# Designs tried in a protein design run: designed miniproteins, single chains, continued (3). Part 31

Each design is a single chain, and the fold is of that chain. pLDDT is the mean over its residues in the fold that is shown.

## One batch from the design tools (miniprotein)

Design m9054
Fold by ESMFold2-Fast:
Structure m9054 (fold): chain A 76 residues (1-76)
Amino acid sequence: ELEEYKKALEEFIEWAKKYNTPAFKKRLDYIKELIEKEGEEAAYKRVKEHMDVVRWIADKLIEIGEEFEKELEERR
């Protein structure tokens, strides 16, 4: 269970780093602050409570990722 949420969070962080948008930076900073203040385990427990939010973020990341690839393709 905790491992599952940790994996989801790690995937989110990887996507945020790849696309490096202001919105993703803000969310990533929030997660980093939560980990620093409450510890990694507490951060993952919070993710579990807000899994619908995590899934929403994942869907949004995919959407933005596709937009980024399209923009790069158009600029080539």
Scores: mean pLDDT 64

Design m9055
Fold by ESMFold2-Fast:
Structure m9055 (fold): chain A 100 residues (1-100)
Amino acid sequence: MKEILDLGKRALREVAPRAIRENNGEAVAKVEQYLPALAAPSLEEMIAKLLEIEKVPATVEEYLEELRKAGLEEEDLEEIVEAAHEGARRAEEVRAELAA
């Protein structure tokens, strides 16, 4: 599980900035769709935005229960939020560099 979590955090940090840097229109459009979720100020808000984007008929509480059942602890959840925020910040930095 830790290895899967580490891969997921790496993807959260790298995918959005890479898509913008590569200027792949389809990938950029998908990043734009998910960026508000990646930049959400809390895990609960991030999950709420992801459920809305994916049209999943589940509550934030139900999704959090599934994560806890998978053995994710509060520290793991905080690291996921931090990785998502880093990815969002890097994506914004790449946009600024390309616009300059």
Scores: mean pLDDT 75

Design m9056
Fold by ESMFold2-Fast:
Structure m9056 (fold): chain A 68 residues (1-68)
Amino acid sequence: KLKITSDSGLEIIVEENKTYELEPDKENDGGFLKGITEKVTVTLDLNKKTLTINGYTVPLSLFDIEEV
């Protein structure tokens, strides 16, 4: 599991190569979301070093990453 954070206060905890539908205050299939009050779809691709949020792919280098 990786914890992914941004300067905007976004915090996401997800496993590699799994697509999550994350919603605050609900069961997230082992994932976690903070800093967004709406449902988001998240995919982490550690081999490509990318994070995809609601269909928008961004480099992981834009985030602080910690193993949890």
Scores: mean pLDDT 76

Design m9057
Fold by ESMFold2-Fast:
Structure m9057 (fold): chain A 89 residues (1-89)
Amino acid sequence: EENERKFQEVVAAMTQELKQIVDNLDDLALVQEQIAKIAELALSMGIPKKRIDRMVKEMLKAAQAKDSVSLEKLYQRVVTMIGIEADAS
């Protein structure tokens, strides 16, 4: 199904962006760009902008603190929200 394929592709893309963030926490410009890409992918799956804006702010704070554990937890929350939207489609 198209929605199922799109969900799998979006999650794979977001997982790659998270890996780049965790591997490059010293590169603030790259981290900001990758977080923006995760936000764009989540928005494309129908997650409300207000919810995404909050997650982006929390991810940026965790990245500035070099806290990969908090980044991974925030990312898992985004994936869970996208999964709920995909099931509803």
Scores: mean pLDDT 76

Design m9058
Fold by ESMFold2-Fast:
Structure m9058 (fold): chain A 81 residues (1-81)
Amino acid sequence: MSDREVVDQLLAYAQIAVKLFPDNEDARALLATVEAVKAALDAGQPITDEQKQEIAALEAKFLASLTPEQQQQLGELLEAS
């Protein structure tokens, strides 16, 4: 899978997360970071290992902020998308 395809999937994931949990600050931070990485990639800049680590850390923090019920709801929507 290309870096662009990976970033496009992460962007879709982050958009779903913010749509489901609009008041979740970690979801909004994840979306903002992925949007910035996509903008840089669209400008011809490669994704850095530091950016990949930051996205992974933000995703982990977001998931840790959710209840088990919210994690299930997110998973069901991701499977339906």
Scores: mean pLDDT 80

Design m9059
Fold by ESMFold2-Fast:
Structure m9059 (fold): chain A 75 residues (1-75)
Amino acid sequence: VEEALEELAKKISEAYGLDPEEVKKALEEYIKKNGQETTSKDLELQAEQLEEEGEPKELVEALRKAAEALKEAAK
């Protein structure tokens, strides 16, 4: 789970010019507030939207990987 979140934070930081540590903290706070299952679903929806918009495949893949890791951790 942590490795997938670190990869996602790095890809988001590269795409939007943000600090990867701040992005990781924001993701952890989102999970804490909304839960692992809800966050997994939200990340899957975001990945589908970005894929339809033709955004970078690496970011879409990182979103899906993090969503799968969170879904497994929620069980």
Scores: mean pLDDT 77

Design m9060
Fold by ESMFold2-Fast:
Formats: structure tokens, sequence, C-alpha cells
Structure m9060 (fold): chain A 72 residues (1-72)
């Protein structure tokens, strides 16, 4: 089973990727990393992961829609 530390590391890596893609501002990235480092419970970690994944999927859907329109 993944440890809490492994879950924290994966979430930080996910945030770093979002920042690399320009989907996450430096300010928001810093705040989210601080929240992860603030000793969150496993439930809080899952909630943060779900919120970030939902935001990423929304941005991906918008990017795919824009790509389809550009292909016209």
Amino acid sequence: MPSLEEQKQKLIEFLERLRELGLLSDELYQRLVAAIEANPTPAQMQQMQAELQAALEEKRALAEELAERAER
C-alpha cells in the first residue's frame, strides 16, 4: 500500500507538472505545497488530489476543444 509520504510525494510531483504546463500559478503552487507540508490527514490528501485532478481534467477538456477548433 502507498505510504502517506509516497502520496505526498506524488501530489507534489503532480503540482510540479501542472506548473510546468502553465496550468498552475507560482502563487497557487506555493500555497498547495505548504498545505501538503502542513501535516494533512490521508482524507485531506485524497480531497486535494480529487480537486486538482478535477481542475486538470477541466483544463484538458478546454485544451482538446481548442485543438479541435484549430484543426478546422
Scores: mean pLDDT 70

Design m9061
Fold by ESMFold2-Fast:
Structure m9061 (fold): chain A 78 residues (1-78)
Amino acid sequence: MSKEERIKRLERGREQLLAIAEENNLPEEDKKKLEELMDEAIRLERETQNEEGLKKVEEKIDEILRAYIEALSRTAAA
């Protein structure tokens, strides 16, 4: 997969994640955090030129998934 394809995939993932967050009525604070984390992941992918940078992008994606799960759990408990 090319860098451009990875960036497009992240951009599409961002749109999908925010749409799902809206559908699940996540608080604005949690939606903003997810948007910021996705924007950071896309920025890291654009800047990355080596395997170390790619690992940082993968770690950020994991962070986004954890943040989403935590937000969803809080919303379900409320």
Scores: mean pLDDT 78

Design m9062
Fold by ESMFold2-Fast:
Structure m9062 (fold): chain A 86 residues (1-86)
Amino acid sequence: MDEVIRLTADALALTGALVDYEIAARTGNEALRDAAIATLDDLIARSTDPDVVALLRQARDAVRARAPVDDVQAIVDQAHARLMAL
């Protein structure tokens, strides 16, 4: 049960980071971009699956590079799918 709870929490945190970045990209709110990066860094530090870590790093780097929301969403969707398959 702890594993399922953790994976659900991580998936929700990942969705939250995407929402923060979407709002940041639309409004120019740098604090929300920083919050998205912080959430992704926390997930990277806590994740043990190398494929998830690679996708989370790719998403973080895209957010730092101010990539289009659609590009970040595609990476986050892949990371989310991988988390839900664990």
Scores: mean pLDDT 82

Design m9063
Fold by ESMFold2-Fast:
Structure m9063 (fold): chain A 79 residues (1-79)
Amino acid sequence: DPELERLLRLMFSEEEVEELKKLSKEEQQKAILDKMKEGFERAKQVSEVATLVAKKELEEILPLLSEELQKEARELLAE
C-alpha cells in the first residue's frame, strides 16, 4: 500500500521501515498508531501547541488505518 509506506517513511527511520515491511499490513498499521500514541503523550509534556499539532496529524492519517485502529485513534483524539 503506497500510502501506508509513505506514512511509515515519515514516522520511522529507514532501517525501522525495512523491518516493518517484513511484517503484516495490520502490524504496520499498529506500529504507526503506537508511534502516534507515544508522540501524543510526549507532546502533552512539551506544549499545548505541540498537542494540537499531534492531534491534527493523527486525524489526517485516520483513513490509512483499519476500522479497529481508527476506533482506538478516535478515542485518543477525544481525550
Scores: mean pLDDT 79

Design m9064
Fold by ESMFold2-Fast:
Structure m9064 (fold): chain A 78 residues (1-78)
Amino acid sequence: SATVERLVAGLLSDDPEVRLAAVEEFSREEDLETRRATLERLGRVPAIHPETALLLAIAASETGDAELAALARSLLRA
């Protein structure tokens, strides 16, 4: 979806302000399937900024969805 592609592009930006804005947008995303698809796409990237991975893990944990939290935690181990 356009939302998933926008989130992934923002979260992978070389600009820390763009990455932070994308984390905030991810945290406000009400559709858990959109959040899941975003994390699955990030899991296939060779490298993600450690601060971004940590913020995504926190945001995913706040949803109460165990699968979403597990996907985000996997980004911290890559």
Scores: mean pLDDT 81

Design m9065
Fold by ESMFold2-Fast:
Structure m9065 (fold): chain A 66 residues (1-66)
Amino acid sequence: DEARAEALERALVRLVIAGKLTAAQAAEISRAALDGASPEEVRALALSHGVPEADAEAIVRALEAA
């Protein structure tokens, strides 16, 4: 879903700009989500890269809302 991919990309770009993710880590999370990873799997991957729980939860909410 293009809207889901767009919402995820916006959330990941914000985290990269904030210094909470590298561009490579954001690309890995984006690829996993586009490859059909569940919102919970995307959350776990974000947490493994050191993303704060609140920000990882925001990514999950964005994916579920789209």
Scores: mean pLDDT 79

Design m9066
Fold by ESMFold2-Fast:
Structure m9066 (fold): chain A 60 residues (1-60)
Amino acid sequence: NLKELISFLKQHENELSIEIDPINKTVTITTTNEEVKKAAIEYFKLTHPDYEIIDNFVDK
């Protein structure tokens, strides 16, 4: 599951911006692609479960 998420996110890395703040324990996900957003959220829930995930979905 995690390996599949990594592969999908690498395929869509041009559509995804990630900002990690280790001081405040936040991960900010910026994308215009809803499926990429969902995959990134699941990835960070698995890898950084103690971090707050901030969804910065950008629409046109």
Scores: mean pLDDT 79

Design m9067
Fold by ESMFold2-Fast:
Parts: structure tokens; sequence; C-alpha cells
Structure m9067 (fold): chain A 73 residues (1-73)
């Protein structure tokens, strides 16, 4: 349920990115952060905290990479 709330927020942020092109990069970055959190929670529930933290860390790295790619065109 908590992970689903983060996934729902990520989807809402992606819609905001479509509706607000001037803030697209920020909304997509925030969406990716919420997806990372959801994946981390799901991983923690299945395999424990250390694995959840590792999955979340990868998600954070992916979010930062996306942000840089969007800022560089």
Amino acid sequence: SEAEEYRKKAKELRKLAEENPEKRTDYLYQSKLHEAKAKGIEAEEKYGRSFGEAVYGVGLYDAEKLRKELEEK
C-alpha cells in the first residue's frame, strides 16, 4: 500500500510534466524519485532492509542520470 501510494504520486507527476512543459524536467525527476522509493519499499518487504536500501540507491542514481540527460537536451 505505501509503495502503491508512491507509484500513484509518480504517475501524477508524469501527468504534470505533460501539462507544464516549463517544469517538465523537475516533474520527471520527482516522478523518478517516487518510483525509486516504491521499488525500495517493495525490495525491503521481500528481501529485508539492506536489499531495499541498495535498490533505492540504484533508483536515486537513475533519477540523477535522467535529470542530467534532460538538462543537456
Scores: mean pLDDT 84

Design m9068
Fold by ESMFold2-Fast:
Structure m9068 (fold): chain A 93 residues (1-93)
Amino acid sequence: SVKEGLARNAAATVRRLADIAEKNGKVTPSLVRATVALLKALGLSDEVIEKVREAFETDPEKALKIARALVDAYEAGETPEQIEARVKELIDE
């Protein structure tokens, strides 16, 4: 489906940009947009999406950890509910 295609494309972009951010020590606006796009494609709540966006502004290292965990969980075939629980746990760290 279009939604599944959007999730796959966003996940691939998050993986690539997260690896670059980790190597270079810099989070980019493109990584923020790709991470939000993946969260939206997976149907996570607006509250969780907003908290992840806030993490990119206030704690970039934590946000990068969330982005990597999000892609790892998606690639492992976790459900949206499992992914949301994992993201919430990392936000609360």
Scores: mean pLDDT 86

Design m9069
Fold by ESMFold2-Fast:
Structure m9069 (fold): chain A 86 residues (1-86)
Amino acid sequence: MLTEEMKAEIDAAVYLIAASVYLNLARKAIERGAPLEEVQALIDKAREYVDKAIEYAKKANNPGMLKAAESLRKEIDELEARAQAL
């Protein structure tokens, strides 16, 4: 049976993947000149999922996953700043 710690690690991994997918979709939207509203919605989803990834990585007591999620959070913040400057 999965322990609570193992479940938290699975949740962290799933949310980290989801955040990465939405960040990539946001980058693709910027590349094709999509409306800022569409880009912002994708960035908002990426941020929602990375915040969940950070929460569950902390619950899992997994410093590697936490570092990965925090790095992805910085990428999301940088992309949002770039999108807002356009």
Scores: mean pLDDT 86

Design m9070
Fold by ESMFold2-Fast:
Structure m9070 (fold): chain A 85 residues (1-85)
Amino acid sequence: MAPALDEAELEAALERIRKQAREAGYSEETIEALVEVQRLIAEAQRYYESDPEKAKEYIERALEIIKNTPFFKELYEEIKKALAE
């Protein structure tokens, strides 16, 4: 598996997430928070092998967004429920 997603691969993944969340009826604010978190995770993956401290910094920033976005936790629960089916 590649150490990081290419920009094109990342854009495709983020677009897929946006489309699925929109179809599920989530707000634009929730979708933007989800997309930003995924982008930070992708940056963490980029530095994971070369600089794990930088990777942790990006993950911490993603977690901060999740903590400041209460409805983001509900999104995770909805995704887990859908996966269980």
Scores: mean pLDDT 70

Design m9071
Fold by ESMFold2-Fast:
Structure m9071 (fold): chain A 60 residues (1-60)
Amino acid sequence: SPEIRAVLERKAALSDEYREKMRKLIKEGKYDEFNKVMEEFKAESERLDAELRRLQAREA
């Protein structure tokens, strides 16, 4: 499905973006900001996972 592929591509891009963001924050010693970014990443990942499951259920 093109829709499922789009969500998977977004998940991959999101992971890459947040890995780079988190690496920079650790290097700069910004641990409070790192924790906020971790919470944001978790929330966004859960949102995309929910969308992926919804799309998979509709295509089954």
Scores: mean pLDDT 84

Design m9072
Fold by ESMFold2-Fast:
Structure m9072 (fold): chain A 97 residues (1-97)
Amino acid sequence: DIEESVKLIEESTWKSLVKQAADELIRALAEGDWDRARRYTRRLIDIANEAIEKKVSKDVLEYIARQLERAAEAAEAAGDRALARELRETAERVKKA
């Protein structure tokens, strides 16, 4: 089924994009690169908001929420409690979508 194949490709693309943004944010936080951390925070939140807007599958939304939570834990470990809160709030919005 062509429609099912397209959905699988789209889901894989969303997961790859969100994982890359989260991984880069976590790396930036570990390195103390706050400017890069801000750029990837915006990218990660924008991906999450776009996924909600486009009503992507629950599997993709759950994956995005897990990546946001992983990034929030890294932010908290880096001492940025405000960023950790923003990422957790975004994860909760994704879970409710």
Scores: mean pLDDT 86

Design m9073
Fold by ESMFold2-Fast:
Structure m9073 (fold): chain A 91 residues (1-91)
Amino acid sequence: EEAIKHLKEAKEAVEKGDFETALKHLNRAGEVTEDPEIRREIAILQTALALDHAGIEFLRDMLNRPDEAEKALAEAQKGYLENIDKLIEKL
């Protein structure tokens, strides 16, 4: 299914720490998802990931705290990988 393809692409991007690419794939997954409940869950994940991405960039680039940014990235990766896997299981 097309939605599963995009969710798997988002998962690969999250595994690589590329949250910008992950956001693009989550957006595509939401656009092609037929299930309104799954679409809502994708939208929630997309919003959370966008906020985490902004916070990680702020820590690294604006506050010059790369160690804290790396730790925040690792914790966020764990949560998003688990949630994306659960979405794939529901489809």
Scores: mean pLDDT 86

Design m9074
Fold by ESMFold2-Fast:
Order: sequence, then C-alpha cells, then structure tokens
Structure m9074 (fold): chain A 67 residues (1-67)
Amino acid sequence: MTPRDAKDRAHLRALADRAIAEGEAALAQGNYEGAAKSYRGAADLYRGIGDDARAEEALARAEQLLK
C-alpha cells in the first residue's frame, strides 16, 4: 500500500521508528530473535510508505542479529 497523505506517511514512519526502538529494547534484554522480528516489522512499514532505503537498513539490522 502506498499512502498519499503526508500525515499517513508520518504515522507509518512513527510506527516503524517505534518498531526499531522495540527491537533495540529486545536486543538489550538478550532477545535477538525478538529484536530481528521487530526490525523486520519496521522494514515492512518503511516499504509500505515507499522508503525502500530505510526498509533495507532495517532488514540488514535484523539479519545481522542472526549471525
């Protein structure tokens, strides 16, 4: 889905940023799989708004945690 409203894009971006923060909190608790899942969720949200660059960054973070 591609949101057209700037408010809708900002809302989804805020959700993606929150997912990144949730992933970082999970990582701090030693939950690497949970952190990776949160980063993948953020990547899906960024991709939903057409921000492929940030989606790729979030996905790379998720994959790095599994190495």
Scores: mean pLDDT 79

Design m9075
Fold by ESMFold2-Fast:
Structure m9075 (fold): chain A 77 residues (1-77)
Amino acid sequence: MDQQRVQQALQNAVKAAIDTAEQLLKQGASKEEALKQAYTILDTAVKGLEDRGLTVPQSLIDQARKEVEDAIDKLSK
């Protein structure tokens, strides 16, 4: 069930990215800084999955990035 593992890992990464971005924004960081850290968390998770021999569909990566971007946009306004 590689797809389920990938989806779960990406959802965990999205949650961590959003939580990190929210903390940065509360501390007065810019939206750009929050997005940079969030993308780093997502990219690290994807790399970790690929290093384990799992294939991460681009559609799931795109969905995760959009979810993070939408959440940060909402937190920044």
Scores: mean pLDDT 83

Design m9076
Fold by ESMFold2-Fast:
Structure m9076 (fold): chain A 99 residues (1-99)
Amino acid sequence: KMEAMKAAVEVEAAAGLGAMGVSVGKIDPENAKEVMEKATENLEKTMEEVSKKFPEVRPLLEKAVEYMKKAAEDVDKAEEYAGKAIELANKAGELIRKS
């Protein structure tokens, strides 16, 4: 079931790009917003592709996308929101691996 492992890794990697955006935001908030928006779009595309094969994880990934969008909009809570998005993506990855 290599396809499940690849899907799980893709979801986790997409959310991980958001963590990089938060790190950049501590130095350059303007460029960080662009990175976070790109990470959010990538996570949305990954969600659409992965949820076609693993529909059970769609609700977790939708929440992860929502938190990533909140992280892009609120610099003071960006670390908290991005962290929640990563936790949800990791949970989705666990469910995909168990399917």
Scores: mean pLDDT 77

Design m9077
Fold by ESMFold2-Fast:
Structure m9077 (fold): chain A 88 residues (1-88)
Amino acid sequence: MEEEVKKAEEETKEKMEKAVEESVKLTEEDYEKGKQYLEKKTQEIIQESVKKEKSNGSINKISQTAAEQKQEGMKRMEEVVKEKAEAA
């Protein structure tokens, strides 16, 4: 159980890190597209991971991890927007 929760958290982090990376790249061209991509991917990752899990803590941990990674991604995207504005 504890190892399954930790594995679900790690898998979610890996998927979210990839989604954040893609969102940051999209944000260099269009911030709104980057935001929409991250929001959509976050929801997809949560839904897919939750469907695989039946244990008590895994679902809550997946949701918390995804939300936290999304917030970090949003901050990174805002930094990209600021850098682009400075270059313009």
Scores: mean pLDDT 76

Design m9078
Fold by ESMFold2-Fast:
Structure m9078 (fold): chain A 86 residues (1-86)
Amino acid sequence: NSELEQARATAQASYQQLKAEAERYDKEDEGMGKYYHSQADRAQAGIANADTVVETATASQQLVLAIKSSEKIRKERKEAQEKALE
């Protein structure tokens, strides 16, 4: 079904984004890298087991929340670094 295929494609794009975020942390913060890799892997397993648009959306919600969490942490770290350099 095209709707389910679109939902899976959207979820897979979010998975790739979160994986990139985790890889970005691997060099700077091993613990944070491991955390986001774990979040991505759990969400991917949920997507793989989802048979409906609703189930896929529910599984992908964790990816979106993890991405937002990473963005917040990066923003806070950047602001702290800028303040320390002034």
Scores: mean pLDDT 80

Design m9079
Fold by ESMFold2-Fast:
Structure m9079 (fold): chain A 103 residues (1-103)
Amino acid sequence: MKFEATKDPTTVRIVLPKSFRFEPNMSASDATQKLIDYLQKLLPGFKADTASFIETEDEIYISIHGTLKGQPVVVLAAINKKTGEVLSLYLRFPKAEWAQELL
């Protein structure tokens, strides 16, 4: 899995492989669980504590609060509802130092 810097030093972008996709018209609940399962498999030490989502007509926005190697982290994802395409996926940390360790 590849990480990229953002303009916010506390936030890194996750670059997913082209093969990773959600099912078209997947429920926000199922998409959230699929994302949690995938991140726990690919990020050693990631644990999800709570998750929430917001649906619009075209998109699903997911927020997952958890820890990575014991440090607090928020996962932020935007998904195209019709295609299952991941539009954005970010890890946000309270401290820039913890985000920079992934780069």
Scores: mean pLDDT 83

Design m9080
Fold by ESMFold2-Fast:
Structure m9080 (fold): chain A 92 residues (1-92)
Amino acid sequence: SDSLMAQMEQLLAEARQLTEQIKRMADNNSPVEKIEELYRQLEEKTLEITDLAKQIIATGTKDQRRHAIMIEGEATLLLMLAYEIVKEKKKS
């Protein structure tokens, strides 16, 4: 279970990095197709976080379950923020 927590924390770090890349590329008026590619990578990472969170919630300690719920929540917010950036760029 500690291994699953470490994997989920690493995926969250990667999701944060992808979200910051999406923001920078949007600010620099990078091609929308390239921003969409990063968004798909972020979506894949958030799905993997959700799958790990389900496993930790089923098998982990009380503290691990609470931490997993918090990480899943943050990943969801990152994905929502990135979605709004992509949506706005596609309207241009």
Scores: mean pLDDT 88

Design m9081
Fold by ESMFold2-Fast:
Structure m9081 (fold): chain A 72 residues (1-72)
Amino acid sequence: MAERLRRLADDLREAARLYERQGRHALAQKLFELADELDAVARELEAGRLSETEAADKLVRAFQEVAALADA
């Protein structure tokens, strides 16, 4: 789980850089914020302070936030 979260964070940062270059500053900023949240979740999972179910719930909510911003 933690490895997948870190990979997704890297992918989100790559997407954020592309959107920043396109002038989509609000979307880029939100993607950077979500990537940082995923890194924090990965650290909590590695430390044993968060369950995989809790991590999955946070991941689903993060995707919903990205989808909402992409429609703007």
Scores: mean pLDDT 77

Design m9082
Fold by ESMFold2-Fast:
Structure m9082 (fold): chain A 67 residues (1-67)
Amino acid sequence: VEELAEKFKKLVKEAEEKKSKGDNKSASELYLKAGEIAKEFARKVGAPESAVQGTYDDYKKKAEELL
């Protein structure tokens, strides 16, 4: 579970770095990947399915807002 948390942090950091450089397309793709890892992490820590889905949807929206 800690391995997933570290992978998630790395993806978010890379997305933030791409966003700061104006690579919104790359940042969007990285946010989507982070959302999938966050979903897996939430499920492994026993979060309700509604919370698992909500976590994914939040990161999907972040990705969609990058233009």
Scores: mean pLDDT 77

Design m9083
Fold by ESMFold2-Fast:
Structure m9083 (fold): chain A 77 residues (1-77)
Amino acid sequence: MTHTLTVEVYDQNMNVVDKKTVTLPEGTHTLTFTFTAPKTGSYFAVVKDENGKGLAESEPKYAEAGETVTFTVTVTV
């Protein structure tokens, strides 16, 4: 069975600054994706299921405005 998940990137003030959708089969997956920071600050990524439930989150990363960072999140669906 496949699951459609949402990946949300949060800034240090808990605002969603980016949102992506991924479709995965059941099991454990390591997701890697890039993000370009709109302003200097700390960011982290959260993977959510179809119902908005948080499944996994990345380590926070500090980025300067215009810097591209890579988030890695391991999720089980």
Scores: mean pLDDT 85

Design m9084
Fold by ESMFold2-Fast:
Structure m9084 (fold): chain A 101 residues (1-101)
Amino acid sequence: SDLDEALQSALTFLDMFQQADTDGDGTLSAEELKAMYEEEGIDVSDEQVQAIVDAYDKDGDGTISVEEAVEGFGDLLMREGGMSKEEAEKVKEEVLAHYAS
């Protein structure tokens, strides 16, 4: 299903984020986030990555936490993937629960 595919994509994204976060502090810069996408062959523009950071960077430090990155990914699923807010919220909740485990 579209929801299952979105969940799989989001879990893959989380795995990539955790691999890029070598010191385990749960944060990445916009450049690190983009490099992560490029390593996995995911077509994400500089504008899309910067929009995620800008939208969810609560402290204005230019870095994004795992929670903020997952929320940004959920927004991309709604805007670009046509996913409903309810479905995107479910994907975010399941990915964050997986991260907390």
Scores: mean pLDDT 72

Design m9085
Fold by ESMFold2-Fast:
Structure m9085 (fold): chain A 93 residues (1-93)
Amino acid sequence: DLAEWREKFEAAVAELKATFGEEAAALARRQFELVLQALEGKVSEAQLEAGLRALGDEVIERALANDPSLDVEEARAIIEAAIPGIVAEIRAF
């Protein structure tokens, strides 16, 4: 269900927002859009993983530019923890 996917991403967005603020929430929505492209068959599983990691690096870079006190390791851990779950759920879809 697409609605279930949205709820899972909204929960992750809320967690990122609580830790890193509004910009993290906006960037997490871009992650959801990439997942939608994978569900529509527009990208492969490998392309999805690569895209999610590239987006994660961009998220960290932009957030750090706005807040130099940002915990890069914590941000990276949140992103890397989300990727396997997203890929597994898309595979099961």
Scores: mean pLDDT 73

Design m9086
Fold by ESMFold2-Fast:
Structure m9086 (fold): chain A 73 residues (1-73)
Amino acid sequence: MAEREELIDELMEIAGLSRAEAQALIDTYGGPLVRAMIVMHRDFGVPLEEAVARLDKVPAAAATGRAAAREIA
C-alpha cells in the first residue's frame, strides 16, 4: 500500500526512525494523523516532539466533538 510505505519512508528520512518504529507510530495513530504530523514538521517547522504530542490530543478532541453532537440528537 503506497500510502503506508510513503509514511514509513518519510519518518525514516525526517526523524531517523527505524522501519519498525515508523510502522508502530502509523499503527498507533493512523496514516492521516501521522501524515499531518510530517506536514507540520516538514512544511511548518514544528518540532517533531511537539507534533507527536499533538497526535495524543487530536483523537481525544475528535471523540469529545462526536459525543457533543450525539447530545443534540
Scores: mean pLDDT 64

Design m9087
Fold by ESMFold2-Fast:
Structure m9087 (fold): chain A 110 residues (1-110)
Amino acid sequence: SMEKEQRELEIKGVSLMFRGMSIVVEAEIEGVSEELRKQGEEVVKELIELSEKLADPRSQTQLLSMAGRIAKDLGLEDVAREVAERLRPFTTSADPATAKLAREALEYIE
């Protein structure tokens, strides 16, 4: 079913968010290297791509918020700007939780 496919994508998103946070933690301990920046950029791009496949605006915003945080923490300025632009439409979401999450993410990124 469509619902089952969306659930599988949400699970993949959670796994990818943990991977991204692991890279950020490693960068905090070891310093931001070119290799960690490349790994982080790959995770951020996967989070963006996955967010486009999700139907639920809250789930989309959660993935983009994490993508933006990873990009910001790793100094991926161009990618962080791309994520900020993708988050901006969600700040006016009819779902208050989605709108709040998008605004808080933009405050962190910008």
Scores: mean pLDDT 88

Design m9088
Fold by ESMFold2-Fast:
Parts: sequence; structure tokens; C-alpha cells
Structure m9088 (fold): chain A 66 residues (1-66)
Amino acid sequence: MSPEELNEILLETVLKHPEADAEELAKAMIEEAKKKGLEIPEETARFLAELAAKHREGLIAWARAG
């Protein structure tokens, strides 16, 4: 998976689940990736979900800005 694909899945998942905790967000990322025929390792999904949960407002603002 390219960094661009991983970033798109992360942003899409955060936008769909703006109030999800890190565990919920990690599971949602894995499911979203599977829908696109992609695989994210659980460790990677959890790491990114924890970062996203911590910086959620900034990520949502960045995603909406383009």
C-alpha cells in the first residue's frame, strides 16, 4: 500500500467516524481498506488511529481544506 492510499483511508475513516475512539477507528480503518481490496496490518492501523484520535480536530480541518 502506498503512503497516499494509507493517508486517504485514514482521512476517510476519521471523517466517517469523527467521535470514534482509537480502537473503533483502527477497526474502521481495517474494514475500509478491505472494502477497497487493501490490507492494513492491525499494528499499523492501531498506531495511526491513536495518532488520529489525539490530533482529530487538526486532521479533520486539514482534510476539509484539501
Scores: mean pLDDT 76

